# Designs tried in a protein design run: designed miniproteins, single chains. Part 70

Each design is a single chain, and the fold is of that chain. pLDDT is the mean over its residues in the fold that is shown.

## One batch from the design tools (miniprotein)

Design m2424
Fold by ESMFold2-Fast:
Formats: structure tokens, C-alpha cells, sequence
Structure m2424 (fold): chain A 94 residues (1-94)
């Protein structure tokens, strides 16, 4: 659910920042995020530290609160939150 919300926010941020954004650009972002999920799942099995987990949880919680308050997110904030969510989801596979 949160991953889907972040994808929607990323699409909105891209549309706001570009003079013209095509449907192809939005589709490419979705494909890139799915590829990133696979990479994070592999990396998390060996290299994810407790500090990385705590940082990821903080990023996700802060981003969720900003979205709930209707605050605008930058593309960088959306990407960072998406990566954090994917790291936390990878831990659930244990």
C-alpha cells in the first residue's frame, strides 16, 4: 500500500517538475522501482544493519506523516522513502 502511494506521489512530482511528462516516462519510473526492489531484497539478506533498519523506519514514518498532513514531497524525498519501504519489506521475507 505505502509503495503504491509513493509511486503515485513520484508521478505527481515528475509531472510538476517537467514541462512535459509522457505516459512512457511514468511507466519507466514504475519499472525502475520494481527493479530496485529486487536489488534491495538481495542486498538486505547479507548487508542490512540494525542501524539501516532504524533509519529506514524513520524515513518511512516521517514521509507517511508528511503525506498525511498534505505536505509536498520532492522527487528525492519520494525516492528515498521508496527505497526505505523496499528495505523494510525485504526484512519481512525472513
Amino acid sequence: KLVKELKEKAKEAIAKNADSVTELDIQTVEEQLEATKKAIEEASKEKLTPEDVAKARRIVEETREKVARGEELSLEEVEEAEKAVLKLMALEDK
Scores: mean pLDDT 61

Design m2425
Fold by ESMFold2-Fast:
Structure m2425 (fold): chain A 62 residues (1-62)
Amino acid sequence: IEEEKKKLAEEYQKKADEYLNKMDEFVRRMGYEPERALEYSREARDYFNKALEYKGKAVKAK
């Protein structure tokens, strides 16, 4: 039971980390392509929200 919960929490944490990395990528692109900054800001926000969702699932599963 504890082992299954730990595995599930680790899986959700991994997904959260992946979404945070995608957020960082779009934040970086805002610096290189300021004309698309608004679009990249929206994408970064969406990925950040997904990261928070999976982080919450990881905490809840533990």
Scores: mean pLDDT 79

Design m2426
Fold by ESMFold2-Fast:
Structure m2426 (fold): chain A 55 residues (1-55)
Amino acid sequence: MSEEKLKQAVEAALTLVSDARSEEARRIAIDYVAREMKLDEEEKELLYKEVMERL
C-alpha cells in the first residue's frame, strides 16, 4: 500500500471511529474503510494498528 493511500485510509477511519462508542463499532468502522478502499488483509492489519495508535 502506498503511504498516501494509508494516510487517506487512516484519516477516513479516524473520522468514523471518533463517533464510535464501543470497541465493536470501531472495528466495524475500520472494516468498512478497508472494504471501501479495497485493502488486502495485511493492509487492513496495518490500518488497525495506525488507527489504534492515534486514539
Scores: mean pLDDT 77

Design m2427
Fold by ESMFold2-Fast:
Structure m2427 (fold): chain A 89 residues (1-89)
Amino acid sequence: ELDELARAAIRALSKELGVEIEETEDVLEGYKELIKLGLRGLENGDIEKLSSMERLGVRVLALAARELGDEELLKKAEELLKKLEEKAK
C-alpha cells in the first residue's frame, strides 16, 4: 500500500513538473516517508498542530490519491489542504 502510494506520487509529480523521476529504491523510500507523514497529518486533523513536513506529506498524499483514483483519500487530503490555505490568508 505505501509502495503503491509512493509510486503514484512519483508519477503524479513527474507529470506536474514535466520531468522524469526514476523509481529507484532511495526515491521510493523517500516518498514512502512523505506518505507516512501525510497520513499522520490526516489523522491529526488539527491544522494548528501540523508540522511543515506533515503539510508537505498531505500534498504528496493528495497527488498519489488523485493518480490512483482514490476519491475518498483525495477528498480528505484536499479538504485538509483547503483549510491550511484558508488559514494562511
Scores: mean pLDDT 78

Design m2428
Fold by ESMFold2-Fast:
Parts: structure tokens; sequence; C-alpha cells
Structure m2428 (fold): chain A 76 residues (1-76)
């Protein structure tokens, strides 16, 4: 599945969860090195989601954009 494009009008937490689900679906199709990167990114997303209340909405959206870019780089 393609990595979701960041959308500032959507809930950042839902966007992060969608990126995480996309990464999980890609793991079986990735090389060993890319699988490790995807797993590390998933762990980072879980940590960010657990601390969402500590971030401003602007920072949350910036994290979504960063995560989407990182996930796309792993997929490609």
Amino acid sequence: MPVPEPDPSKDPKKQMEEIKETLKSLIPELSAEKQKKAEALIEYIDEVISQMDTYTETVQQNIVEMLADAARRIQE
C-alpha cells in the first residue's frame, strides 16, 4: 500500500497510526536492512503517540510530515 500523504486538516494522531499500519504491511516485502528501519520507525511512532499531549498541534503535524517522508524513503 502507498504511504499516506500528510494532510494538515486531519487528526495528526490518526495520520501517525495510518503511517504505522502502512509500515507494518510493508515489512514482509522489504529487505532485512529496510525491515530494521521500518521497525525502528514504528517504535518511534508509538513513543510519539504516547506523548502527543506534550506537543503543540503545529509540532504534531510537522512530525506527521517527517514520518511520512521517512516511511516513503523506506518503501522506495
Scores: mean pLDDT 80

Design m2429
Fold by ESMFold2-Fast:
Structure m2429 (fold): chain A 86 residues (1-86)
Amino acid sequence: MPSLEEQLARLDAMSLKEQIREAVIVGGEATLLYLHAKLKNLPQEIIDKLLEVERLTQEAVENPARVRALLREALRKLAEVREALS
């Protein structure tokens, strides 16, 4: 998995179309982690962060002008979840 730093650097080089595709991918990853977290009865804080990532990525797809800022926030929150699960 690329690091948060690598993901943020790639985002800066991406076209708008690529940023929207990345938002869809990140949202999908958050959904899979959310299902896993619920199945394993992980702390509510982790579940809430994953729901926030899904919300941010959905908002990014619906509002392309804000995709970069929303996707950056989503990637940071998703990295926090992955670190907490390590």
Scores: mean pLDDT 84

Design m2430
Fold by ESMFold2-Fast:
Structure m2430 (fold): chain A 97 residues (1-97)
Amino acid sequence: KAQEDVELIKEHIEEEMKKLNIVLSKEEQEQLKKLMQFILWLLSEDYDKALEWVRKELEKAGLPIPDDAQLEEDLRAARQSILDVVEELKKKRKEAE
């Protein structure tokens, strides 16, 4: 289920990039792959891995790291937003049928 939803998001991003004539560099392709892995963790409710990844990225960026309770709340909100996007993408696909 989560894997299917991630593939739907990935396909949508690739189609939007095509429409905008955006060509990703190798570095940008690696960043997109990492983002897809993070989304998979969120959709599969693997919050421990998602939290660890976010903390490391914030640390690498030199940004302040929120406490774990705030990060988990933000990740749950992000997951809900992603699920809403997936639902809209599924509706558009159904309308095209």
Scores: mean pLDDT 79

Design m2431
Fold by ESMFold2-Fast:
Structure m2431 (fold): chain A 85 residues (1-85)
Amino acid sequence: SREEGLKEMLRLVEEAIKAIEKGDVATAIKYIGEAQRLAMEYASPELAGEILDLSVRAMLAIGNGDFEEALKYLEEIKKLIEEEL
């Protein structure tokens, strides 16, 4: 269901946050990519667009070693999903 897809997306974002907190960049990028895919399948076009934009910003921050900025973007994605549930 759409609700189950949004809950799985929330779980993936939470796992990405945990991975960044542990310094596991590869795992974080994997979960962000999986969350992007689910956003395209289950989110409204507006929500999907915002999640995709914030996800790209998070991945760029990770690439620059700015984990504080990456966590900020991931927390914003988490809030957007929670507000939709």
Scores: mean pLDDT 89

Design m2432
Fold by ESMFold2-Fast:
Structure m2432 (fold): chain A 63 residues (1-63)
Amino acid sequence: GSREEADALYARGLELRARGDYDGAIAAFDRAAAIYRSLGDNRSALEAEINAGLVRIEKAVSK
């Protein structure tokens, strides 16, 4: 994957989270994190991982 692809997935994760599509948001953030890791961008990967974790919490408390 490319940095542009990871950035697009991260933005998509934020959009899906705002719409309440928690599963879609988690998938987008997890994919972005994997690409950032492959590029050596550990900070951006960590930010995506944190957002995925927050969405998992939101999904759990919404039930």
Scores: mean pLDDT 88

Design m2433
Fold by ESMFold2-Fast:
Structure m2433 (fold): chain A 56 residues (1-56)
Amino acid sequence: MVGEKVTVLKIEGDKTLIEGRYPVGTEVGALGQKVVEEIGDKSIVEGPVVNGDRVR
């Protein structure tokens, strides 16, 4: 949901793994970094995300 806080599970180079399934293209964090892949119950975001960043 918009405004939902994310939990960062791992930083993988230029990508961030977060908890929760979000559709590809969902924006997360202050710069609007996009989800590029869904893996099971997790999402990969392109770019830096920190714990407590919000879905936009």
Scores: mean pLDDT 80

Design m2434
Fold by ESMFold2-Fast:
Structure m2434 (fold): chain A 86 residues (1-86)
Amino acid sequence: MYTATVTIVADNEEAFRQAAEAAKEAALKVPGVISVSYKVFEKDGKWVGVVTIKAENEESAKQAAEAARDAALTVPGVLSVSYEVK
């Protein structure tokens, strides 16, 4: 099992919510993805969240992380998105 972690930073809570949901929907469309979850917290007046993607293999984890990043970046008010695969 591989885990991808996508970190989203947004200017406001609504932008974070929209970005996290878009990321989750995009990741779930990738074959081999087992589960997607996220947690959010406010830090220094910004909204920071981590989307955790579990996948059957490394390629699925990477594809899901890239799809999630790309989807989140389309949301107005998103400041940055990064990911790691382990």
Scores: mean pLDDT 83

Design m2435
Fold by ESMFold2-Fast:
Structure m2435 (fold): chain A 80 residues (1-80)
Amino acid sequence: AVEKLLSVYSRSFVETVLRSFLADPSNVLALGLTGHLLKIAGKEDLAEEIYKHGKAGGTVLSPELLAKVREEAERILAEL
């Protein structure tokens, strides 16, 4: 999963995006980029949930979706 991300983006870019999202989940740009990174990492179902949330005009994820995205973001960061 992480190897696919690092074949497309630098470690620094991936880390910056994920940390920005974790620091402020209401940051629409960081959320969108996090969804894109999750799709590349093979978490297409989770990326689709983020896309549907954004399409509905949401700026903050539900607590359940936020927990799932945080867990995956933290896991990717730990593997970087």
Scores: mean pLDDT 79

Design m2436
Fold by ESMFold2-Fast:
Structure m2436 (fold): chain A 61 residues (1-61)
Amino acid sequence: SPLELVLELFETYLARMGKPPSAEQAETLISNFADVARTVYGLSDAEVEELVARIRELIAA
């Protein structure tokens, strides 16, 4: 699904960073990925909310 594709792109990006993001970096990344998901991949607001929740779980792990 487009949501799973965007999530996989985020996981790849996070892995390549080599360091956990700061709180400010995390919020910027979440905002940017949410915007791309909505504008480029055409995700609904509900799907973007689910994506953001799953991204927050990955950052917290």
Scores: mean pLDDT 82

Design m2437
Fold by ESMFold2-Fast:
Order: C-alpha cells, then structure tokens, then sequence
Structure m2437 (fold): chain A 94 residues (1-94)
C-alpha cells in the first residue's frame, strides 16, 4: 500500500468519526433551546481559542443545523446535515 493510500484511509476514517460525533452532538442539541445551544457552542469555541467573530459564525451554522435536525424525518437526513455543517465549519477555519 502506498503512503498516499494509507494517509487517504486515515483521513477517511477521521472524517467518518467527525460526522458520527457531529450527528450525536446535533441530536443532543436538538433537545435544547436555541439559547442553550448558542451558550454552549460559544463557550466551546472560546475555550478552543477562536476569535469572537469566528465563534459567532460557527454558532450561526450550528443553530441552522440544529433547526434542520428538528425538522429531519430520517437518520440519513441528519447525517447529511452533519456532513454539510462539518464542511462549512472547515471552510470558515481555513
């Protein structure tokens, strides 16, 4: 196996883990109020050292994803919401 193939397999496994964790987090946050979601997301972003501007942008994306999860009719829809959220956050952090 080439080094490039091994690195790709590790990256794919990491992406799957990120999506799985995000699905669990979104399902849990969908049970909370929007104010509690905002408060917890801001606290987490601040603890990670992100700027207030970046933290606010991430909070907006998380709130939009949580609203979509509350309207979702299947686990497949929740997974797609989680994939989109992860991609959008990575784009903001780049």
Amino acid sequence: VSREELEREIDEAMDLMEIAVTVIALKNMAKLSDEEVRKRTLALMKSLGYSDDLAEKIVKLVLEAVEQVRKAKSDAEIEEIARDLVAQIKKLKA
Scores: mean pLDDT 81

Design m2438
Fold by ESMFold2-Fast:
Structure m2438 (fold): chain A 96 residues (1-96)
Amino acid sequence: MEEEKEKALELIEKAREALEEGNFRKALELLSEALKIAIKLINEGHLEEAIEILEKILELLDELLERTTDPEIRFEAEILRGMTLIVLGVAKLLLK
């Protein structure tokens, strides 16, 4: 579980680097992989760790959307953002 969280955080940092380089496609791919890890953590009952990862994914997706005008990339980013928001909402509901 610590390994999964560390892997997701590493992917998020690589996504930030890709975003800073203007490689929006790579950033989006890395964030998508981090989301898969967050979903796995939720399924395994590691809700707090998953929430931390999901919140960081949303932060970078918001930054990515501010920096790109490419309609294909924006569409894919909005889909990933929507999925991340739904997953985050479910994780927070399960904590209550």
Scores: mean pLDDT 88

Design m2439
Fold by ESMFold2-Fast:
Structure m2439 (fold): chain A 94 residues (1-94)
Amino acid sequence: MSLKEVLLEDARKALEEKDVLGVRINAAMAGELPEEDKKKLEELLKNPKEALSSVSVPYSITPESLQLKLITSENPLVAIAEVAIELRKLDPSL
């Protein structure tokens, strides 16, 4: 099994769990998301409150703007790094 196939399977599992961040990370690493999976991701993004509930980020210290950046960024890997830096400024224990 190729790494690309594993990443696309993980992206599908993330879609079933409504984990928008997981979908975007695995899709970025695979290089392409299949059209059917893109449509499912677009449906999740129509309900951003539900999409945000699946992000494993400390909501109590994460501004809504950073949460939105994680699920809407063109490069989710860069967005994760940027959000981690901002979270560390708010809570140095992270």
Scores: mean pLDDT 64

Design m2440
Fold by ESMFold2-Fast:
Structure m2440 (fold): chain A 67 residues (1-67)
Amino acid sequence: MKHLEEAKKAIEEGDINLAIRHLILAAKEGADIKELEELADKIAEAANNPKLRESLKEIIREIHEKQ
């Protein structure tokens, strides 16, 4: 999925906001929830922010439940 690839690239470039944007777009396009959660973990680790992990997983779950 293009947005998952773009999110990983954004993490490598240090652009956490761009990584989050692509994660949300991937979730809206029906990407696998396990892959989305693993990506959320990587974003939170790159940002050195464990609270971000929980926030991103909640957003993913909410989007996925609406589909």
Scores: mean pLDDT 81

Design m2441
Fold by ESMFold2-Fast:
Structure m2441 (fold): chain A 136 residues (1-136)
Amino acid sequence: MKEKALEYLERAIRYLERAVKLSENPEAREELRLARSLAGRALVYLKEDNIELARKYTVEAVEHVLRAIVLEEDPEARREALRALESLVKALKLLKASKEDLQRVIEAIRQAAKAVEDPEAQRGLERLAREVEEYL
């Protein structure tokens, strides 16, 4: 569990770093930087066996990635952000996030899916929300 959750958090951080480099929207880029910082904190807390704070910061990272996806205009940056989001969600499942935390994530993903204008991103977000619901 812990080792695999660490791998997904590290993968998410790498995808977020790529998204930041590709992003040309300043607001989306700032949301991606915040998400990367929060994912980094989650990684540190998980290494310290503080699973509660690792979950908390992973949920917060998810929320910032979703805001970035909605704001992002570059399709490659958006794709890297979506990959980061998938990795963060996989980490939350392995960290055994509460039903309340997962429902919060599902609601945030659904709100982002309604707000995003890109059909590929909308379909990706809707699929991810269904996968999280099936885990509940």
Scores: mean pLDDT 90

Design m2442
Fold by ESMFold2-Fast:
Formats: sequence, C-alpha cells, structure tokens
Structure m2442 (fold): chain A 98 residues (1-98)
Amino acid sequence: MAPTNVTQSAPKEVKVGETITLSFSFTHTGSTDVTVSWYKQKEGEEREYLGSATLPPGENTATLDVTFTEKGTYTFQGVATTADGAVRNGQPVTVKVV
C-alpha cells in the first residue's frame, strides 16, 4: 500500500555554503518498511540521486542534510517506495541559492 499525506519542506532561498535539512513526512499504516529516496535537479542539469533511508513501521519522517557549494536553482524530490512496489512521489520543492 502506498504512503499517504506526503509532505516535503525546504527554505525558498539560501546562501552558498549554507546547509539545509530536507524533510519528507508521510502516513503509512502497513506492516512493511518504507524506503525514501532523495533526488536533486539543478536548473539545466540532469536529475541526481542523493541517497535513501529505510524507515521501519511506525517511523514517518526522513531527513537529509544538503550543503550548497554553487549558486543556482535546485529542485528536490523525495520518493517513498514500499516492499510491494508501491511508489509515492513527493511534491518537488525549489531552493534558490544566492
């Protein structure tokens, strides 16, 4: 069963050298693990896989720290996947690095 009530958050604007924490929260009442995978896309570039966290039943929030070394517009997306192959995409969040 796919996770529901998926929420992502990030600041709208940050400076080069700052670290932000991305948050992905969801509701899952199933008995299986949920894997949250993080993706980054800089404007004009290909989508990059950043990493994943596997959350056991009862854990509902995954976080990822990201440090910016270059100016630009970045879009981040978390994707929740269950062991039965259900996939739930988070709404992309955009961060402007100045």
Scores: mean pLDDT 77

Design m2443
Fold by ESMFold2-Fast:
Structure m2443 (fold): chain A 68 residues (1-68)
Amino acid sequence: APLTEEQKQALIRAAKEVVDKASTQEEMDAGVQAVARHALEATRAGLSPEEIYRRALEAGNKAIEEVK
């Protein structure tokens, strides 16, 4: 099944925070792409909204850090 409404909102919150932290287009692209990749994993793993938010945010922040 696709993500629940709560899981979607968790990912949207993570993506928004990642976008807010990005200072360049390259950082934004890397961060958003990392959040999107986590969304695909979340559809398979049945993670809670809280865990999805935490992991997606961590992945996005890490991607931004790696392209700085």
Scores: mean pLDDT 77

Design m2444
Fold by ESMFold2-Fast:
Structure m2444 (fold): chain A 86 residues (1-86)
Amino acid sequence: DVLEESESLFELSVKLAREGRDDLAVGAAKAGVELGIRGGLPKSVVEELGKRTVEKLRELGRDEVAEKVLKAVKEVIEEAEAKGII
């Protein structure tokens, strides 16, 4: 299930950020959005998963990681749109 696998990667991002593994947290969120797009999830669903992850990271006080995740999610979506994937 692509949705479950994508959600699992975003959840891993939050867990890694909580553990102070900032670069891995950003990488996990990026992998989650890439998997979602490649698996055929609608843009709106991938955007919502990314926004919820950013909200959770901000609630944890991890504002810099939240900013990096937000940028990574937007960049992957914009690149996919430019390539006509979504």
Scores: mean pLDDT 86

Design m2445
Fold by ESMFold2-Fast:
Structure m2445 (fold): chain A 84 residues (1-84)
Amino acid sequence: WKEYLEQAIYFAKQGWEIFALSYASKAVREAVAAGVDPKTIAEWLRKAAEQAEKSGFTNIADRLRKAAEAAEQGDYDAAVEAAK
């Protein structure tokens, strides 16, 4: 799942919204399947959002932050939806 997250960050820094959010969604799904703690998933999504924001892509950052908020609450369907 970390490999998908690294790809999400890469595309987020490039402003490639569809790929950034697609890989973030894959990272969440695989992390959940691997039994990763919701707080850990949320922290990684917030890191991805911070990288998008630093690169000037606030729309991608906002979507990733919403995904992080949902993931932290254990609502992974909402986290995946926020990343669409």
Scores: mean pLDDT 77

Design m2446
Fold by ESMFold2-Fast:
Structure m2446 (fold): chain A 81 residues (1-81)
Amino acid sequence: MEPSIEELAETLKKLIEEESNGELSAEVEIGDKIRIKILDKNGRLLATIELSKEQLLELYKNPEKLRERIRKLVELIKSMH
């Protein structure tokens, strides 16, 4: 059974918070695309990522690839500070 898109979005939020040691948070908007907004501790928008629902499902099927992509994203955002 595949998880819902809402469950995948929640997993992405948790991974971003985990890989950033709580320095970053995320908000997810589910529509025609999945829009992930990455925020600092003060709620300031740092980055926005857009994925299709199909891309999210494919990433879920490979959890190591998903975690690696999140790690690289967190590193990129932190490199700007």
Scores: mean pLDDT 77

Design m2447
Fold by ESMFold2-Fast:
Structure m2447 (fold): chain A 81 residues (1-81)
Amino acid sequence: SLSPEIEDEVKEALVLIQLAVAILSYERQGKTEQAEKLREAGKEFVELWKTDREKAYEVLIQRAREAGDEETAELLERNIK
């Protein structure tokens, strides 16, 4: 079994991978503004993750919705419980 610290690092990495996939998808569609909003959301997530993980998830989900990415927001909600 993974230690709690390693489990947290894995969770952060999985969220960032999901964001990277979404960003790449938007770039391929020419949706540059949506891609940029998700990049900024990812940076905010990394900063918040160090101090308040629940808030990091909540803010990221909100930023995804504000970017018009309901699919990413729904996936994040399902994965964080």
Scores: mean pLDDT 80

Design m2448
Fold by ESMFold2-Fast:
Structure m2448 (fold): chain A 76 residues (1-76)
Amino acid sequence: ATDEELLERARELHAAMLKGIDAAPTPEQARAIGDRGAAVLRELAAQSKNPEVQEELLRMADEVRAHADRKAAELA
């Protein structure tokens, strides 16, 4: 995949994961969505040889997991 394709796919996944986390009824489900989303974003980052694209995808992964942690804390 091209860097442009990886970034587009990552943006769509990021948006979907944030919505899924916000809709999660339990802390466990919020964390599960966040962990899976972050793992996929990290795998996409590993496919790029461009450091700037890799950094952006890893930043998205960290944001998804942090958002899940915040939602889980609110539900606990």
Scores: mean pLDDT 86

Design m2449
Fold by ESMFold2-Fast:
Parts: sequence; structure tokens; C-alpha cells
Structure m2449 (fold): chain A 100 residues (1-100)
Amino acid sequence: GVEEAFEKAVEEMLPKAKEAYEALKDAPEEEKKKVVRELLLEVLRKVEELSKELPPEDQEFVLRLVRLVREILEAQENKDQAALAEAEARAKELLEEYKK
């Protein structure tokens, strides 16, 4: 299901996130933010790939969630607080729709 696809994507990325944390501990804040963004985009890519095996309804949910997360990342990069708040609110509504 959707939850299993997300769990697998996160699990596969945890070692990379740990390695990035260790490599970046002494790096400038801007470099840390860039690497975190790249790691998040990689997680989204893996989630989209895993979603291809899900039923159409679940795949649509995953694609909508991935789009919202990308909007959050873009709003953060552009320092657009209004867009960030709107995207986060929409993501919360989507997650509540599918939570057990």
C-alpha cells in the first residue's frame, strides 16, 4: 500500500541521510540545505517509482503528495512564507484523508 511504499523509500534513504549528516557536520548552512533538498528529491523519486505498482487511486494520492512536497521545497527555496503555509496545510489535509 501507500504507507509501505513510503516506508521503503525512507528506509532506503536513511543510510544516505546518515552519511550526508556526518559529511556535512562542519559544512556551511547553505551547503547543508542544498544536500537536504537533494536527499528529499531522491526520496520523492523513489516513492514515485514504488507507486507504479499501487492501485490507480493510491498512485494518484502518492503523486498528489509528492507534488505538495515539491511545492514546500520550492517555497522554502524562494522564502515564500505564504506559499509554504498553503502547501503545508494542503499536505496535512491529504494525509488526514488517508490516515487510519
Scores: mean pLDDT 76

Design m2450
Fold by ESMFold2-Fast:
Structure m2450 (fold): chain A 68 residues (1-68)
Amino acid sequence: SEREKREAEIDAFAKKVLELYGDTEENKLKVELLRTAREIGFYNVYGDEEKRKELIAKMKELKEKLKN
């Protein structure tokens, strides 16, 4: 499906970032943060408020992990 194609594209991007910039825990968290931000953007356009709140909470957790 179109969603599956987009997920595969995001996964390929994430793999490339880790290959180019290093497969570290910090870079994995940064990739997950970018992935989460993209999902928030998607649900902001398509109107799922509960999913958007969940993703915003996940983003805050990822930012806290990056601070440590």
Scores: mean pLDDT 75

Design m2451
Fold by ESMFold2-Fast:
Structure m2451 (fold): chain A 101 residues (1-101)
Amino acid sequence: SMMDVFRQSLERLEELARQYVEQRPHLAAEVERELSRMRAHLKAGDFEGFVETARRLADRIEREVMADPTATPEQRKLAIQIGAIAVGMEMLLWAEKRERE
């Protein structure tokens, strides 16, 4: 089900975000707040809110890494992986909506 796919995506996103925050602890509270919102949206069956929150988190991390000349290759890789998961979930949701139209 789409719920199971999004739960698996959330678990992977949480792990990558945790690794990012271990290296950039100033984002810990913001990241946990967004992850908490994602869990709430998913529990409510609000896949649009879930995807929007995931994209917001991914964009925030990407902007920080791209603006920081001291960002490590590992931090840049984590930002890319987080972004890829968020984009993938958005694409899956758009495909599902098209099948219903």
Scores: mean pLDDT 87

Design m2452
Fold by ESMFold2-Fast:
Structure m2452 (fold): chain A 80 residues (1-80)
Amino acid sequence: VIEISEEEAYTLFLAAVVAKIAVDQVRKEHPDLSKEELLALTKERIDEILDEMVKAGVIPEELYEKAREVAYKTAERLIA
C-alpha cells in the first residue's frame, strides 16, 4: 500500500471521490430507489465519469481497471 506510485495513489484517491460523488448524485436524483437499484445506477455513473476522466487524460488508461474496482467497492460500502 505505502509502496504504490504517486500516480497510482492519486488515481485511486480520485476513484474513491468519484464513487462518493456518484452515490450522492444518484441518491439526489432517485431518492426512492432500493439499495440494489441505487448500486446499479451508481456503478453506471462511475463508469461514465471514469471513462471521461481517461479520455481527458486525468486517469491513465492502464489504471482504469484498478480505479473502477476501488470506486465500485467504495460505492458498495457507502450504500450498505
Scores: mean pLDDT 82

Design m2453
Fold by ESMFold2-Fast:
Structure m2453 (fold): chain A 87 residues (1-87)
Amino acid sequence: SPKAELNALFGELFELAKENGDGATAARILELASRASQLSEADQARLLPPVRELVEEVKRSEDPVAALRRAVDTVEAQLAAIEAERA
C-alpha cells in the first residue's frame, strides 16, 4: 500500500540521519512521516515517486549529510503543498 511504502521510505531516511549523527534531521523526518500518515491514500500515492527518488539520491550522494537535509526540505515543501490543496 502507499502508506506502508511511504513508512518504509521515511524509515530509510531516519536510519540515514541516525547513521550520520544528525538528530535534528532525524526528528524532522519523524514529523514529516507523521504528517504524511494523515494524507489520503491518493495523496500518499502522489508523494511516493518523489520520495523514492530522493532516498536513492541521498544513497548515491558524495555528501550524504547535505543531500539528506536537501531531501527533507524537498519532502517538507511537497507535503506543505499537498496540505494547502486540501485546506
Scores: mean pLDDT 85

Design m2454
Fold by ESMFold2-Fast:
Structure m2454 (fold): chain A 84 residues (1-84)
Amino acid sequence: MEELKEKAKKYIDEAIEAARKVKDPRYQTAILLYARSAKEALDKNDYDKALEAFQHILELAREAGNEDVVKAAEKAIEYLKKMK
């Protein structure tokens, strides 16, 4: 389980880094806020809340057209789902 948590954190960090390249400040701010919420939830072992936050990130990233954030968010969601 710790290994899955580490991988989820890695993809969360990748999503944050990719989000900084989003040119629209409204989408960038919203994505970064949800990413911080997801990280906090993950640190508290609240995997459901972390998953919900990343589902919002994925939606925002798709609207912004940022494929790097979409890819990172999809990977984070995959690992969060494995933690059930």
Scores: mean pLDDT 80

Design m2455
Fold by ESMFold2-Fast:
Structure m2455 (fold): chain A 70 residues (1-70)
Amino acid sequence: SASPEEAARGARDLAAKSTDAAAQAGALRAMEYAEQGDVERAARELRKTAEESTDPGARAAAGALAKDME
């Protein structure tokens, strides 16, 4: 499982690289939860982003990051 610092960095990186507004918003929300130490909520937010985003790249990246937080 990732530390809160690693989770926050991953989510920040995903937000910076994503061109899909929904994926950016989801990644930023996950970053906020991770910065609060809530890695479980961060992972849940990224799973939601993976399911709801229409960008296949953002879906794959968010899903992989969520799995790494488990």
Scores: mean pLDDT 80

Design m2456
Fold by ESMFold2-Fast:
Structure m2456 (fold): chain A 118 residues (1-118)
Amino acid sequence: MSEIEERRKKVLERIEELRKRLEAVEKRFDEVAARARAVAAKSTPEQAAQLDALAQQAREKLDQAREYLEKGEEYANGGGIDDVKKAEEYLLQAEGYILEAQVLINQLEDLVAAIEAA
């Protein structure tokens, strides 16, 4: 294969991998966010504010991950090496946002667990 064809194939494979990872993280977020809502009545005003802030930040990172993944997909279907390079850059950003969302979801889950245990 040409270098462009090989890199495009890897980009398309990466898109499928990141879609699956994003779907799994979004599902986990929905589950943790539902638990956060369930414990809200037991939380202090400070804890309620922290739950809301973490959930909002996680959702923003997931929205950014989806946006950059979609941009990566658009450029992956482009004609030249510059489009392939842009796709690679957008997919790297999408992966970064998925990782940031996972950190925020972990923090949200830890706070939910602490409130549930009280």
Scores: mean pLDDT 89

Design m2457
Fold by ESMFold2-Fast:
Structure m2457 (fold): chain A 86 residues (1-86)
Amino acid sequence: MQQDSQAVELARKALYEALLKGKSIEEAAKVAVETLKKQGYSESDALLATATVLSLLGFQTTDNNKRKEYLDLASKLTRKALELEE
């Protein structure tokens, strides 16, 4: 269906798999971005899709420290993606 939906689902799967393997939130995000790039997504699209998943996880977590980490990283990846489009 929508192209952004496919990228977000791929990022979600890669991020969750990395977290289940005991990787940190930052390491899991890097795995998701690299997974999307290997599937042919641009770096900007990979960063935005990964940031979307991080935001979702941030709002779903009950741990304030993890919530802050997810949301801060999502913001950082979004800014990096926007800089790459310029």
Scores: mean pLDDT 81

Design m2458
Fold by ESMFold2-Fast:
Structure m2458 (fold): chain A 55 residues (1-55)
Amino acid sequence: MLSDDELIDYAQSYGAMYDTGLRKKIKELGKTSLSEVLSDPEDRKKLIDYLRETL
């Protein structure tokens, strides 16, 4: 399995641009961008958990 840092790198480098599921998850968390999610510790954890289950 990927580490938290590897999951974040995926999201920042490729996932936010190409992963429709990731973009939908960001909207479900009530955020408008990946950077907003990553700045909130609880939403950051929820996004990492989502990516770990999906990847």
Scores: mean pLDDT 80

